# Ledger of designs, part 110: designed miniproteins, single chains, continued (4)

Each design is a single chain, and the fold is of that chain. pLDDT is the mean over its residues in the fold that is shown.

## One batch from the design tools (miniprotein)

Design m15813
Fold by ESMFold2-Fast:
Structure m15813 (fold): chain A 75 residues (1-75)
Amino acid sequence: SPKEQAALQQAEDARRLVEENRDLLSESFIKKVEQTVAELREAIAKGDYKKMQKYSLYLSAMETGIRAIAVTERK
């Protein structure tokens, strides 16, 4: 479905964003993002749309945080 495709793309984008900014992130935060990506992928595989929405929203907040850190530290 388009929603599942969007969520899969979001998971991949988040993984890439972490890899590009690993030097600016704590190991605990990286682990938190990786766990959220894993939860999102599991929700997609199970067709659990409620969990997919929850983890997608949570992942969006974390991605925004990473981008904010990158803008601040690399300016």
Scores: mean pLDDT 86

Design m15814
Fold by ESMFold2-Fast:
Structure m15814 (fold): chain A 80 residues (1-80)
Amino acid sequence: SSLEQQLRQLIQQARQLVADARAGRVTPEQFEARTQALMDQLSQLFVQAEQQGYTIPPELLEELFAALQEALDVLNELQA
C-alpha cells in the first residue's frame, strides 16, 4: 500500500482509539500501549517516506498530528 494510504489508516486508528477510550472500551494500560504502538508506526512511516523521497501532504500531516494530539490528551485524562 502507498504511504498516504498507511497514514490515512493510522489517522483512523488514532481516532478509533480515542472513541474506544471515551466509551470505556479500553483500560488506561491498553490505551497507553496502543498509543505507543501508533507512535512507533508513525516513526517507521516517516523513515520510509524519507528513504523513498516522498513528501507527505501537509494537510494529511495536520490531520495525523491532530488525531495523535487528541489521543495524548485522552491519555492524560485517563491518568488523572
Scores: mean pLDDT 82

Design m15815
Fold by ESMFold2-Fast:
Structure m15815 (fold): chain A 68 residues (1-68)
Amino acid sequence: MSREEVLRRARELMRKAAEEEDPGKSASYIVSAGLELAIFYQDSKKAVEELRRIAREAGIELPDPVPL
């Protein structure tokens, strides 16, 4: 999978999280996006940085620290 496809998928999951009314389901989408980034980058710091950027683009505030 290309970097662009992984980032597109993570952005789609983050938009779903932003639109989800249920906090638990929203958190599940955020975790799924984070896991896809962590698997792709094989580097938790890079994955967290990208996740924070994508979350900011979607208007979501992530907890600090992000458990990835």
Scores: mean pLDDT 76

Design m15816
Fold by ESMFold2-Fast:
Structure m15816 (fold): chain A 74 residues (1-74)
Amino acid sequence: SIDDFQRQYDDLLQRISQGDPQAVQDMISMYDRMYNDQDLRDYFGYTDDDINRGRRGLQGRYNDIQRQQQRQQQ
């Protein structure tokens, strides 16, 4: 349901803020679902361009977290 999607979205946002790279990948997957589901896009008010920008931003965030984790392991 849309309510289940919203709860998952909110959980992933919190985990991304905590530096969880898996949560970033899961959020990219949620953006892919929004891209293919017009009811979800309408609910969130996102255009195709908004989704594509969000996906690029998330990919950048994933790369940043991975680099930070690699530095901490050295």
Scores: mean pLDDT 81

Design m15817
Fold by ESMFold2-Fast:
Structure m15817 (fold): chain A 61 residues (1-61)
Amino acid sequence: ASPWQRGLDELFAWLREHHSPEEILAWLREMRAWVDANPALPAAQKAEIRAGLDRYEAEVA
């Protein structure tokens, strides 16, 4: 796994301890929108981040 994926997994674990599922879902939606709108991210990296966000959403929902 890339260093950024590990950092996101750690952040997600922390969010689950300190925030409600509703707040986490709102954050995930905002992150997805940011990723999709960011022209600096390569298409392959966008796909990888989206897959990670989908996994986090499934864990919270």
Scores: mean pLDDT 78

Design m15818
Fold by ESMFold2-Fast:
Formats: C-alpha cells, structure tokens, sequence
Structure m15818 (fold): chain A 65 residues (1-65)
C-alpha cells in the first residue's frame, strides 16, 4: 500500500511526498497515490522530485477547472 511505498523513500523525500499526498488527498484515489509514490521512488535527486510533484500539482488543479 501507500504507507509501505512511502517507507522506501529517504526521510527528506518522504516528507515532500507525504505533504503532497495530504494536500491533494481529496483529488487522488489510493491507486493514483501508489503510482505517484512509485514514480517518486525512481527519481535520483530532491530537485527531480520537487519538479515532478510541481507538475502533478498543476495537472490536478487543471482537472478542477
């Protein structure tokens, strides 16, 4: 599940992903949350993670408009 995938992230990256998931909890299914964490696990740097989460935030907000 989401919690097991989050546990695989380094603490710094885990915090950013946890905040993102919390802020977008009502916009994301459990399957979408798991996919986001799986994608985050493939990223090497914190900068790549921040860019990825920013892009996902824009995509989700566009769906609300």
Amino acid sequence: GVEELLAQLPPEKRLYVQIFLRDNEDLLSEEEKEQIVREALTLETLEELQAFLSAKSRELHAKLA
Scores: mean pLDDT 83

Design m15819
Fold by ESMFold2-Fast:
Structure m15819 (fold): chain A 64 residues (1-64)
Amino acid sequence: SAAELIALGEEGLRLLQEGRVEEGIELLKKAGFSEAAARSIAEHAEDPVVRRAALAELRKIAAQ
């Protein structure tokens, strides 16, 4: 469901902020991000601008 995809993506972002990079990337991919997008987000996980953009994209993916 859309709620499950959003929850997976938000958990992925949380894991990235905790330094759990591999697990965070894997959850973002399960939520619908491409590997390139997930790795780019992981590189800038501490940046609130990047996190906000990722959350906006996650909601668009979930709404499809």
Scores: mean pLDDT 83

Design m15820
Fold by ESMFold2-Fast:
Structure m15820 (fold): chain A 106 residues (1-106)
Amino acid sequence: DPQEIARRLVEMARAGASDEELRAFARAHGYGFYVFRPGAPIDPAHAADAAAALRAGRALIGLAESGGDWNVGILGPDGRLVALAGPDREVGRSAAAATVVAGVLA
């Protein structure tokens, strides 16, 4: 369930998990994953890896830190929005969409 894995990724991020730890956890469960942090540039290789999950028929989980908390957007294999979570749903939606755009451009 991508929503359950996204919830666990948020818990790990709040506990101070590294981007590598978050990516490894999502990948172990078969999901594409990207994390946006304030002031960090988009890594096109990680975005491409995350977006590749959609081509493989798997869901993509985007996390974005905003205002001291984590926002989540989940895309299904068809590239459509499945779920949003966190205090700023627009940030969560933008995280999922930006991951796909960056992955296609890489």
Scores: mean pLDDT 74

Design m15821
Fold by ESMFold2-Fast:
Structure m15821 (fold): chain A 79 residues (1-79)
Amino acid sequence: MNEDRALEALGVASNSVHPEGLARAALNSAIAAKNQRLVDAASYLLESSRKSPDRRPSPEAREYVIEQLRSLGHEPVEL
């Protein structure tokens, strides 16, 4: 349950222009699922967004998250 929620939220967040809220939700679900890979991916995306002046994550952070999701068998949702 929590792992599926983390994967879905992080998938949407990876393609969101301003993913902070979704990345935070994904992080909370990943922590509850005790999935360190999802925790690391969600944290990286969230921190990248927060460090950016316009709250947009770096392309490198997005690519990293998408790669982690695909390695777990989850396709990120494209808008």
Scores: mean pLDDT 78

Design m15822
Fold by ESMFold2-Fast:
Structure m15822 (fold): chain A 99 residues (1-99)
Amino acid sequence: GPPPTVSDVSAPDVKAGEPVTVTAKVTNPSSSDTVVRAELLDENGNVVGGAGTVVPAGSTETVTLTTEPVKKAGKYTVRVTATNDAGSDSAETEVTVLP
């Protein structure tokens, strides 16, 4: 079947010391489970937080993933990647961690 798709990635702004909550729409048209990873990237592209879940075969789900608290204020990129045996897809959004 075709690879998964990731869309509608959203993360509200948070204050330093709070976790980042990510939502994304993941479509898995395959006959196998799709692994979903959210990664929080700093300005240098370093992964500073993450979370994961699974979207079952043949499913479309809005996933909610919560990272560990971020202590440094600044602009971060949230990248959501869905991977199965047919391939992968990724989508990104920006989140601001307020002081």
Scores: mean pLDDT 87

Design m15823
Fold by ESMFold2-Fast:
Structure m15823 (fold): chain A 82 residues (1-82)
Amino acid sequence: SIEEEIEALREEARARLRAARTLPPADAIAALDALIADLEARAAELKAKASPEEQVRIDIEVGSMVTLLRAEKVVLKKLLKQ
């Protein structure tokens, strides 16, 4: 189901974020960029087979994950520029 696929994406994103947090800041930024790109690509694939209502759900859930990852990347970039 779309709900199960969203939950699988959430768990993968959490695992990859935890792994990125063990890296030096520059490598962590690269890992987060890769994760964001992968999540956006996989969301597009899910939306292609989803109903309109499920597409909104995918956009909200994946959008929330991407927003969190982008915020973390901004903090890391600020640390590198100090």
Scores: mean pLDDT 87

Design m15824
Fold by ESMFold2-Fast:
Structure m15824 (fold): chain A 76 residues (1-76)
Amino acid sequence: MEYIVEIDTDKKLTPKDITNAYQGVPKPLIEVEEIGPNVFRVKADDLLSDGSRIKMAASRAAGKIGGEGVTVTPVK
């Protein structure tokens, strides 16, 4: 499944920041691509296509808690 992830932060985040925050799962994120300033296209395996996990990872990368300031929109 594919997601658009928008992060409301003054930090300049990279795809690697998102990938590093997404830890402790049986399979990694397949692809993370920067498509705009703090806007990412994330491709995940079907078994890991849980928007809540991606939202929590993005929140952690931004130094935030509980998914605050992060919008995750499924594309497919």
Scores: mean pLDDT 70

Design m15825
Fold by ESMFold2-Fast:
Structure m15825 (fold): chain A 60 residues (1-60)
Amino acid sequence: SASLQAEIAAREAAERARLEAHMQRLETAVKDNPDDQALRDELSRLRAVVAELEALRAQG
């Protein structure tokens, strides 16, 4: 159904936007504290989630 697919896409876009905003803040924090593994791990997790959402949108 086109309407269901549009609803899923809208939700994914909204979630991605929030994750990207949080990721930008973490990127700044990591830049200020490059040896902080907890910050790097959290940034890596968010990047993986964002990449996975983007890949799922492209997979079909």
Scores: mean pLDDT 79

Design m15826
Fold by ESMFold2-Fast:
Structure m15826 (fold): chain A 94 residues (1-94)
Amino acid sequence: PPPDKFSEEMKELISEVLALIEQWIKVENLTNGPSEKNRELQEILGRLQEAVASRDLEAIRQLREELRERLRDSFNEKEFEELYKRILKEIDES
């Protein structure tokens, strides 16, 4: 039988958020950044864990949009759009 649409959508959203977190870490170089940026990362990871545990798709979507905005500030619009499309393609091919 085909997978449940809800579970499939949640898995896709989680994958997108994790990919965005990975790109944000690379862009911000958080290992060499101030402790405040490390706290922000811990807060984001905690929010993702809570949303996944509660199966709150809207909370995961909100987190995705927040991470997209953070990445957009680090790239021009074209570069960000190309990056986001590559992330979606990798999720679809997985």
Scores: mean pLDDT 68

Design m15827
Fold by ESMFold2-Fast:
Structure m15827 (fold): chain A 69 residues (1-69)
Amino acid sequence: MSETVKLAARHDVREAARQAGLTDEQADAIYEELLKLGEPASLREAVDRAVEKGIITPEQAERLRALAA
């Protein structure tokens, strides 16, 4: 089965985002960007798009990438 525990699930993204100091709304937006990218999209690519759209700051993105690496 495809690996889904790598923050591809909405719950996992929210948990990582909370650890990075983000809101559930910001986490949900990052998850939607991940869904738009499709497989084999990574959380890193979704986070980069969220920064480009102004959903999160570059500092928040760096914390989230560190947690997801």
Scores: mean pLDDT 69

Design m15828
Fold by ESMFold2-Fast:
Structure m15828 (fold): chain A 55 residues (1-55)
Amino acid sequence: SMREEAREHGRRSGERAGLPPESQERLGEWLGANPDSSSKERVEKIEELKREAEE
């Protein structure tokens, strides 16, 4: 399904961004829930998760 594809894409994007596995899954879940998100929104979410992972 499109949601599953978006989740997988999100997890891979998180891995490329250097996020830990837990944050990769969170990005995947977020993208699965927001498959129509813009590139800008996706970048902002990755940066948010990076900050959370550094805490």
Scores: mean pLDDT 79

Design m15829
Fold by ESMFold2-Fast:
Structure m15829 (fold): chain A 94 residues (1-94)
Amino acid sequence: IDQIVSQVQSMFDQAVQSDPQSAIDIISDMMTMVMDQATTMSPDQVRQLRDRVVSLFDQTYSQTTDPSVQSYIQSMRDNFVRTMDAIIARKQAA
């Protein structure tokens, strides 16, 4: 999980340094990678990943000044939490 969180941090750092369109593309790619990894994890690992990545979303939001990127970050953060919570619920019910 620490390696995945480190990779997510690197992708957010790259997004902050990029133009708005590239930032959106990087965040989208990051979300796909994290969701894919979450399917192979235990419920506790998914919860840890969710909490750490949410903190990175909040940090990245505070570092961006472009309104379209901020709006996208907030939307993706909300979608991320809902998706991770759904994955946790499915794994706990199985």
Scores: mean pLDDT 79

Design m15830
Fold by ESMFold2-Fast:
Structure m15830 (fold): chain A 60 residues (1-60)
Amino acid sequence: GSFEKVKAKEYMVDPVSGKPIGPGQEVYKDKDGNYYATEEDFESLEKDPVSGKDVKELKK
């Protein structure tokens, strides 16, 4: 997938695992600016079998 490792700029939560992400923590970022605590969390969304394109991040 197309992602990059960056440091979190603020507190947030991984939408896949629910893990808390703190400022300065190294995370995986996608093109839309969504952050994931682990590469496996990102891969789960990339290969989501849900009706083709309706993934949790974008919804529509």
Scores: mean pLDDT 65

Design m15831
Fold by ESMFold2-Fast:
Structure m15831 (fold): chain A 73 residues (1-73)
Amino acid sequence: MLSQSFVDAIEEAEKEHGVLHAALVVAEYLRNVLHRIDKADEIRKWVENKDEEKAKKFVDEMKERLRKSAEAE
């Protein structure tokens, strides 16, 4: 249920503001919901360094995982 809404939010962020902003949206989710502070901090460093390749890989992986979860249920 929540997975589809979050996929939509990530796709909207990526479409409107680019992959770096989408990565920040995922980082906030990891920090606030999953309490993965270390991972969220790592993603923020990618964004600060304009590392679009790492941000894109991570965002794509997260969207794929969330889509598979939503489509399977």
Scores: mean pLDDT 74

Design m15832
Fold by ESMFold2-Fast:
Structure m15832 (fold): chain A 76 residues (1-76)
Amino acid sequence: MALDAQQVKEIVTESIKELIKEGDKVVEDAWKNTKSPLEAYSTISDLALQGDKGAQESLEKLNKLMSERARQLQRE
C-alpha cells in the first residue's frame, strides 16, 4: 500500500526526532548536515549500504519506527 508523500515525510521526521532524543549520533549528525528528513534518511541508508555498522543500526531503528507509524496510519 502506497503512502502519501506528506505522510512519508511526517513518518520520517517523527522517527528521526525520536532517535535524536534517544541519543543516536548517526541520526543526529545526518539531521544536522541535511535540511530535509528524506535527505537525512537517504544519507543514513547510503552509509549503511557502504558497511557503516553505526548507520546500519540507526537504519534498523528508523525502519522499525517508520513501520510502526505506517501501520498506525494504514489502520486508521
Scores: mean pLDDT 77

Design m15833
Fold by ESMFold2-Fast:
Structure m15833 (fold): chain A 66 residues (1-66)
Amino acid sequence: PLLVTFPEPFDLAEVEAVVSKVTTEVTITPLSDTSLLISGSSTDVALAARAIKEAFPEATLERLAP
């Protein structure tokens, strides 16, 4: 899974819209106002990570152990 941390509170709908443009095979789980978890296959998580990095360059992306 991938931990995504934003410097400001995020809009879940905006994150879902960005991710859905590249993959529909991930689960997005909000953890707090500023962090969420993305779960899925390595390929789908990598696609989501790239899309988030492009759309939200200030976000911190961390790979977590399963």
Scores: mean pLDDT 81

Design m15834
Fold by ESMFold2-Fast:
Structure m15834 (fold): chain A 87 residues (1-87)
Amino acid sequence: SGSSLDKEQLEKLVELIKEQKEEIDKKIEELKDNKDPESQEILELLKKIKKKLEEFLKAYEEGDWEKALKIVEEMLEEQHRRYQEEL
């Protein structure tokens, strides 16, 4: 156990993150033409998530593993806080 992943595990994680970014891109396009305030709020949230995923992918491509892991930790913390607020 640990934060150290081999190259194959890292490549798999990057692929999953790229798939998640693609899903978010599709949702952004679907909501882009919706003038509903709730849809606009979701759109802004998706844009923020997309930016973090792009920052992670850039850090990975640059070999900055510390920055990449920090971005993942920040995303997980935000998800955890959101879950706690809904309870």
Scores: mean pLDDT 74

Design m15835
Fold by ESMFold2-Fast:
Structure m15835 (fold): chain A 80 residues (1-80)
Amino acid sequence: AEEEAKKIVQELLEYVQALADATPEEQQQDPAVQKALAEQLLPKVEEAIKKLEPLAEKSPLAARMLEKLKEAEAELKAFL
């Protein structure tokens, strides 16, 4: 359960890092680019939440990760 939770979060972090690396530093300050990145990230965060929900019942680590991703989801939705 913990290894599965770590893998889910690691895959999400790798996706976030790939988006950051693909976006020129100058464009990262553009509100339109920030919104586009948030729109691309939101579905991946929601997918990770769905995968973590059944694991959260079996692992305190998974439950903590789920809590943090739900916070991130709320922030992304408020930004959009």
Scores: mean pLDDT 78

Design m15836
Fold by ESMFold2-Fast:
Structure m15836 (fold): chain A 127 residues (1-127)
Amino acid sequence: MPKLNVLVVSPDPEALQQVVETLEQLKDEVNVFRAGSVEELEKLLEEHKIDAVFLVITDEESLRLAEEAIRLIKEKRPEIPVVIVAAPEVLEAARELAEKYGALDVLPLPLTVEQARAALEKVRASL
């Protein structure tokens, strides 16, 4: 199968790295890109063929960034599936955001390789 270009977005560098490291265990299936801001997300969407975006939410700040990011994606690139990965403390807010904007899936932090693989299969089915 062709590799998917997956963009991981979070202002939290530790949470971002955990999701990136998990996805990189599937290196034969994905090319992983990273963004710490909506500006970096917009630039990467313009410069690369992004197949999916993973929004990582750990707190109120990352929740606000995720909402801005998903709005921008739905406006400019509505075909790109969005997966939300959320810390337990913000999981309910993340689910509400997912329902409001039509995210493909909501997964818990820490992300497992099995959960990442299942999410990538859903991404492929949506393309």
Scores: mean pLDDT 87

Design m15837
Fold by ESMFold2-Fast:
Structure m15837 (fold): chain A 106 residues (1-106)
Amino acid sequence: VPLSPRTLVALEAAADAFRTMAENLPTKSLDQAFEDALRVAEETVKRLAEKYGLTPEERDAVIAGVREALRQAYAVAKTLSKEEAIEWFRRAADTLRAAVEDQRAA
């Protein structure tokens, strides 16, 4: 089933954000990596919203949803070791990226 443009934008933004967490956690604090991930997610949503023709309301809803998902992920990450958090975010990013690529191939 083809994903809606809004869902595709949300998945791509989440994938970019989780990749940012995994890449930055080895050299940065969890708080700094989280702030970097929020920035990357918002930038990805804004770029792709323009490309896919999302309304301002749809764009803002996607930003809110991705920010909430990241906040929940951050809460879980605080309960993990640094090594466990890095691996968890890497796996999450890979899973989301694969879903996006599968959708593009269909």
Scores: mean pLDDT 84

Design m15838
Fold by ESMFold2-Fast:
Structure m15838 (fold): chain A 89 residues (1-89)
Amino acid sequence: SLSDVIRRVLLTAGYNLSDSSVKKIAELVKKGNKTVDDFLKIAGEVIVEEFKLDKSPEEVAKQIRTNVIKNVGPTGAKVLFKELEEALK
């Protein structure tokens, strides 16, 4: 469930991560604060490492949110991030 929601958020943001990387993000988020902000930070770190990006994890975390809003609109983004927040409980 959580891994499926994480994969959907990241695909919506334009990041096609491996299943192993999605699972790693899910496991790290479960050990942390279990918030959308904690997810974005962790996802940014994993994305930078997997794709060898010249951007900081913080910039990538911001880009995830921006890309989701751009691709599904602000209302769709709110629904998707609420689904993620519910899956983190």
Scores: mean pLDDT 85

Design m15839
Fold by ESMFold2-Fast:
Structure m15839 (fold): chain A 89 residues (1-89)
Amino acid sequence: MMEEAERKLDEALEILDATREWARRYALRDPDKRELALAAAEGMDKGRESAEKLREEVRKLDPEEALRLAEGALRSARALAETLRALLA
């Protein structure tokens, strides 16, 4: 259970990092969507900081609560990535 929570948080962080980097590169290539892409990347940075802090503290939580929070973080990361890609498409 705790290992699964840690894995899901690591996956969420990877999704946020990859999507943020993609958005920043996209902003440099598409001036019409640049402000939207940069704002989305800034939102990803804030989400990443929150997820990273949770990752550091996750082992101190109840395993069931840790998994629930990790699942929430992963769902949010995936939803943000999907929304950002749709907005920039």
Scores: mean pLDDT 80

Design m15840
Fold by ESMFold2-Fast:
Formats: sequence, C-alpha cells, structure tokens
Structure m15840 (fold): chain A 112 residues (1-112)
Amino acid sequence: IKPMSPELVEALKEALKAVGEEAESEIEALILALGAVGEAILTGDEKARKAAKILAEEFKKRGLTNPAARIAELAANGDAAGLTPEEKKMVEDAIKARENMEARREADRALE
C-alpha cells in the first residue's frame, strides 16, 4: 500500500485524537476517519455527525482539499445528497474496510 505523506498522517492522527479515536497506523487512521464520516452520512447518528464535524474542521484548519475533507464537511452538514457516486463508493468501501478490521481484531482477541 502506497504510504501517505507525513503531513496527511499527522492531520489524520490529530483529527482522530480530537474525536477520541486511537490509530496505530496511517491506513488505520484513514479507515477510522472515513468510517466515522460514512456512519454519520448513512445513519444520521448525532455522535457520528459530531465526529464528522470535528474531522471537517481539522481538515479545514490544515488546508486539506482532498475528497475525504469534502465528504467530512458534507456529513457534518447532513448533506448526503451532495456526494458524487465516486464519493459514495469511497464511503461504502471505508465502512466495509473498518468492519473487516474490527472482525480481524475480534478474531485475534479470541485466539489470544
């Protein structure tokens, strides 16, 4: 997997820390951040929307103009209809990746 830039890694870690999430790797940070945003878009859950708002604000402070920042802003505002088909796919893929990561952690924990 192509490594992310150090700036993006730091921005994601700080954003996840602000929403109370822990991440041990760059990929884990991206999956957790996009998964939280995706949950906010699909469920409308207030806690998930609060996480999306914090992530969107952190991305803005850092001047990030990537699809993740735009998706987070739309999720924070409850504007799921503003997503392009490509952005919806990205959100769905991130949610699925987060579920797969959780399942792997549960399997590892069960084995001990």
Scores: mean pLDDT 65

Design m15841
Fold by ESMFold2-Fast:
Structure m15841 (fold): chain A 90 residues (1-90)
Amino acid sequence: MLTPEQEEKVRKIRIEVVRYEMENQDAEKVRQGVLELAREQMRNLRELAEKGLISEEEARRLIEAILEELLELGLITEEEARRLREELLA
């Protein structure tokens, strides 16, 4: 069984793999697909915390990691990341 830190690393690798696979598609479709996947992952983490399957602290940490990856991929700006963090973590 993977630790939460190991699961986060696997998720980051999965995002990179999806990105590379999707680069064979239209660039805008790739961007939309990655953003949609990330939004679903963040919503799922909030839902898991609400259901008590993970702690709120764990969910916040994982959401922060997803936002950081989106920033590094250039899919969102620092201002957009700050706004998303406030909306999802407030």
Scores: mean pLDDT 72

Design m15842
Fold by ESMFold2-Fast:
Structure m15842 (fold): chain A 73 residues (1-73)
Amino acid sequence: DELIKLTRERLLEKGFTQEQIDEAVKLIEELIKAGSSKDELLKFIDTFVKDFVTAFITASIRLTELDLQKKLS
Protein backbone atom coordinates (compact mmCIF):
# COMPACT_ATOMS: atom_id res chain seq x y z
CA ASP A 1 0.00 0.00 0.00
CA GLU A 2 2.67 2.55 1.03
CA LEU A 3 4.88 1.44 -1.88
CA ILE A 4 1.98 1.90 -4.33
CA LYS A 5 1.35 5.43 -2.99
CA LEU A 6 5.08 6.21 -3.26
CA THR A 7 5.15 4.96 -6.87
CA ARG A 8 2.16 7.13 -7.88
CA GLU A 9 3.50 10.23 -6.10
CA ARG A 10 7.03 10.00 -7.52
CA LEU A 11 5.87 9.39 -11.10
CA LEU A 12 3.26 12.19 -10.89
CA GLU A 13 5.98 14.57 -9.61
CA LYS A 14 8.09 13.75 -12.70
CA GLY A 15 5.19 14.34 -15.11
CA PHE A 16 4.52 10.78 -16.27
CA THR A 17 1.11 10.08 -17.85
CA GLN A 18 -1.71 8.38 -15.93
CA GLU A 19 -1.35 5.37 -18.26
CA GLN A 20 2.38 5.05 -17.51
CA ILE A 21 1.73 5.45 -13.76
CA ASP A 22 -0.99 2.76 -13.89
CA GLU A 23 1.34 0.34 -15.73
CA ALA A 24 4.17 0.91 -13.21
CA VAL A 25 1.76 0.54 -10.26
CA LYS A 26 0.32 -2.68 -11.74
CA LEU A 27 3.81 -4.17 -12.08
CA ILE A 28 4.82 -3.10 -8.54
CA GLU A 29 1.58 -4.68 -7.18
CA GLU A 30 2.38 -7.96 -8.98
CA LEU A 31 5.93 -7.91 -7.60
CA ILE A 32 4.56 -7.38 -4.06
CA LYS A 33 2.15 -10.33 -4.52
CA ALA A 34 5.01 -12.45 -5.90
CA GLY A 35 7.13 -11.81 -2.79
CA SER A 36 9.67 -9.23 -3.97
CA SER A 37 11.62 -7.57 -1.14
CA LYS A 38 10.98 -3.97 -0.02
CA ASP A 39 14.55 -3.06 -1.03
CA GLU A 40 14.05 -4.45 -4.56
CA LEU A 41 10.70 -2.63 -4.87
CA LEU A 42 12.24 0.70 -3.80
CA LYS A 43 15.03 0.22 -6.39
CA PHE A 44 12.44 -0.49 -9.11
CA ILE A 45 10.49 2.66 -8.13
CA ASP A 46 13.72 4.72 -8.34
CA THR A 47 14.48 3.23 -11.77
CA PHE A 48 10.91 3.88 -13.03
CA VAL A 49 11.40 7.58 -12.18
CA LYS A 50 14.82 7.77 -13.88
CA ASP A 51 14.44 5.25 -16.75
CA PHE A 52 10.91 3.93 -17.20
CA VAL A 53 11.73 1.45 -20.00
CA THR A 54 14.68 -0.11 -18.13
CA ALA A 55 12.58 -0.39 -14.95
CA PHE A 56 9.72 -2.04 -16.86
CA ILE A 57 12.09 -4.57 -18.45
CA THR A 58 14.02 -5.43 -15.26
CA ALA A 59 10.85 -5.58 -13.10
CA SER A 60 9.14 -7.80 -15.72
CA ILE A 61 12.15 -10.17 -15.70
CA ARG A 62 12.06 -10.31 -11.89
CA LEU A 63 8.31 -10.99 -11.90
CA THR A 64 8.86 -13.83 -14.40
CA GLU A 65 11.54 -15.34 -12.12
CA LEU A 66 9.21 -15.17 -9.09
CA ASP A 67 6.26 -16.58 -11.08
CA LEU A 68 8.43 -19.48 -12.30
CA GLN A 69 9.46 -20.15 -8.68
CA LYS A 70 5.76 -20.40 -7.70
CA LYS A 71 4.94 -22.75 -10.62
CA LEU A 72 7.85 -25.06 -9.70
CA SER A 73 6.63 -25.27 -6.10
Scores: mean pLDDT 81

Design m15843
Fold by ESMFold2-Fast:
Structure m15843 (fold): chain A 94 residues (1-94)
Amino acid sequence: SRRERLLALAEEALRLLEEANKQSSEPREDLVERAREGLRIFREGLENVDPELIKEGSELMIKSAQELYDKTGSELAKKALELFKEVRELAGSG
């Protein structure tokens, strides 16, 4: 289903972000935790068909990945960011 695809993409993006953080010389566990919280909120939003939770979770995941990418320049963090943005676009566009 579309919801299963959105969750799978978000989970893959989080996996890439976690790997980017592990490879970093200056790990930012706080950013990875925020992305995990964003995924939990996003999942709840999808389950309850709540547009505000979907938006909140998506934005939290994007902000976390953006900050990690800005700090590290990691290609894995960039891929995670691009996937989170795709998830937001697909979930937020009607």
Scores: mean pLDDT 87

Design m15844
Fold by ESMFold2-Fast:
Structure m15844 (fold): chain A 79 residues (1-79)
Amino acid sequence: SAAELRERLREATERIIELARELIEKDPSKLTYAIGVIIRSIGLLLDGEQAIDRGDFETAEQQLRELEEIGKELEKELA
């Protein structure tokens, strides 16, 4: 449903923000990189929400996949 997809987009974005915070705490030299990732993720969230508003669920699901991939990349940086 549209509500479930919005919730997933939000949860993926919140996860990225949490991981970016952990990355900054572990390595303060990554601050600029982490901020860049947060900005990109907010853009993907907004694009996904706008796609849902248009009934373009395929595009919204693509934005969600990109957010999930960003989260995985941050998890690798923390390992």
Scores: mean pLDDT 89

Design m15845
Fold by ESMFold2-Fast:
Structure m15845 (fold): chain A 88 residues (1-88)
Amino acid sequence: SELEELQKELRELREEFEELKEKAKEMNDTVAIEKMEETEKQLDELQRQGVLAAIQNDEERLIEIQKEMIELLKKSIKEVKELLEKKE
């Protein structure tokens, strides 16, 4: 299903994000770490909304939230990778 595919993609992106966060910590890149913490706050709010949508059996809303989380993670990962490569 679309929802299962989105959940899989989100899980894979979260794993990449956590690996990138550990790399940023290893490099002591405080700017990258702060950007990632900002992203985590936004993801936490979206995750809360997603849980509520799931409880309400609102699959359309859940799909929209999952897509938003995926786009947020992709953007954050791209920006942080650029920071780690160019601004150390």
Scores: mean pLDDT 85

Design m15846
Fold by ESMFold2-Fast:
Structure m15846 (fold): chain A 69 residues (1-69)
Amino acid sequence: SMMGERIRKAAEEARKNGDAGGALAAAHEGLQLGDRESALFGAEQAIKAGENDPGAVAAARQLLERARA
């Protein structure tokens, strides 16, 4: 969907910028829309971006488990 594509693009751009919080925000949008695949993708991008933000990485890992349920 167009919304799912927007979320994935936002997560990719956030990762490129080292913005784990931005990627995590995109993952939360995916969850709110019921788009599990985009939520999982965003959480993975947050983990990859997050070497400087351990709190965002921990939150992204929790979101990943929630999206798997």
Scores: mean pLDDT 81

Design m15847
Fold by ESMFold2-Fast:
Structure m15847 (fold): chain A 70 residues (1-70)
Amino acid sequence: SIEEEIKEIDERIAKLRAEMDALWTQYQALLAQPNPDPEQIAAVRAQMDAVTAEYRELLKKRRELLEKSK
């Protein structure tokens, strides 16, 4: 059902938010190093971008499902 799909999306969004918080902590720790490795910073940024992209896609899908339920 649409309601079950929205529930699954909400659960995935919660997990992505937790993952973003963890990646942000890693990113800040890398920047705090005396000689931060540009490749490690780029890798964490790429992961943050991927999580952000999935998060935005899920928000869009959630809104589309809500419109269908009207």
Scores: mean pLDDT 86

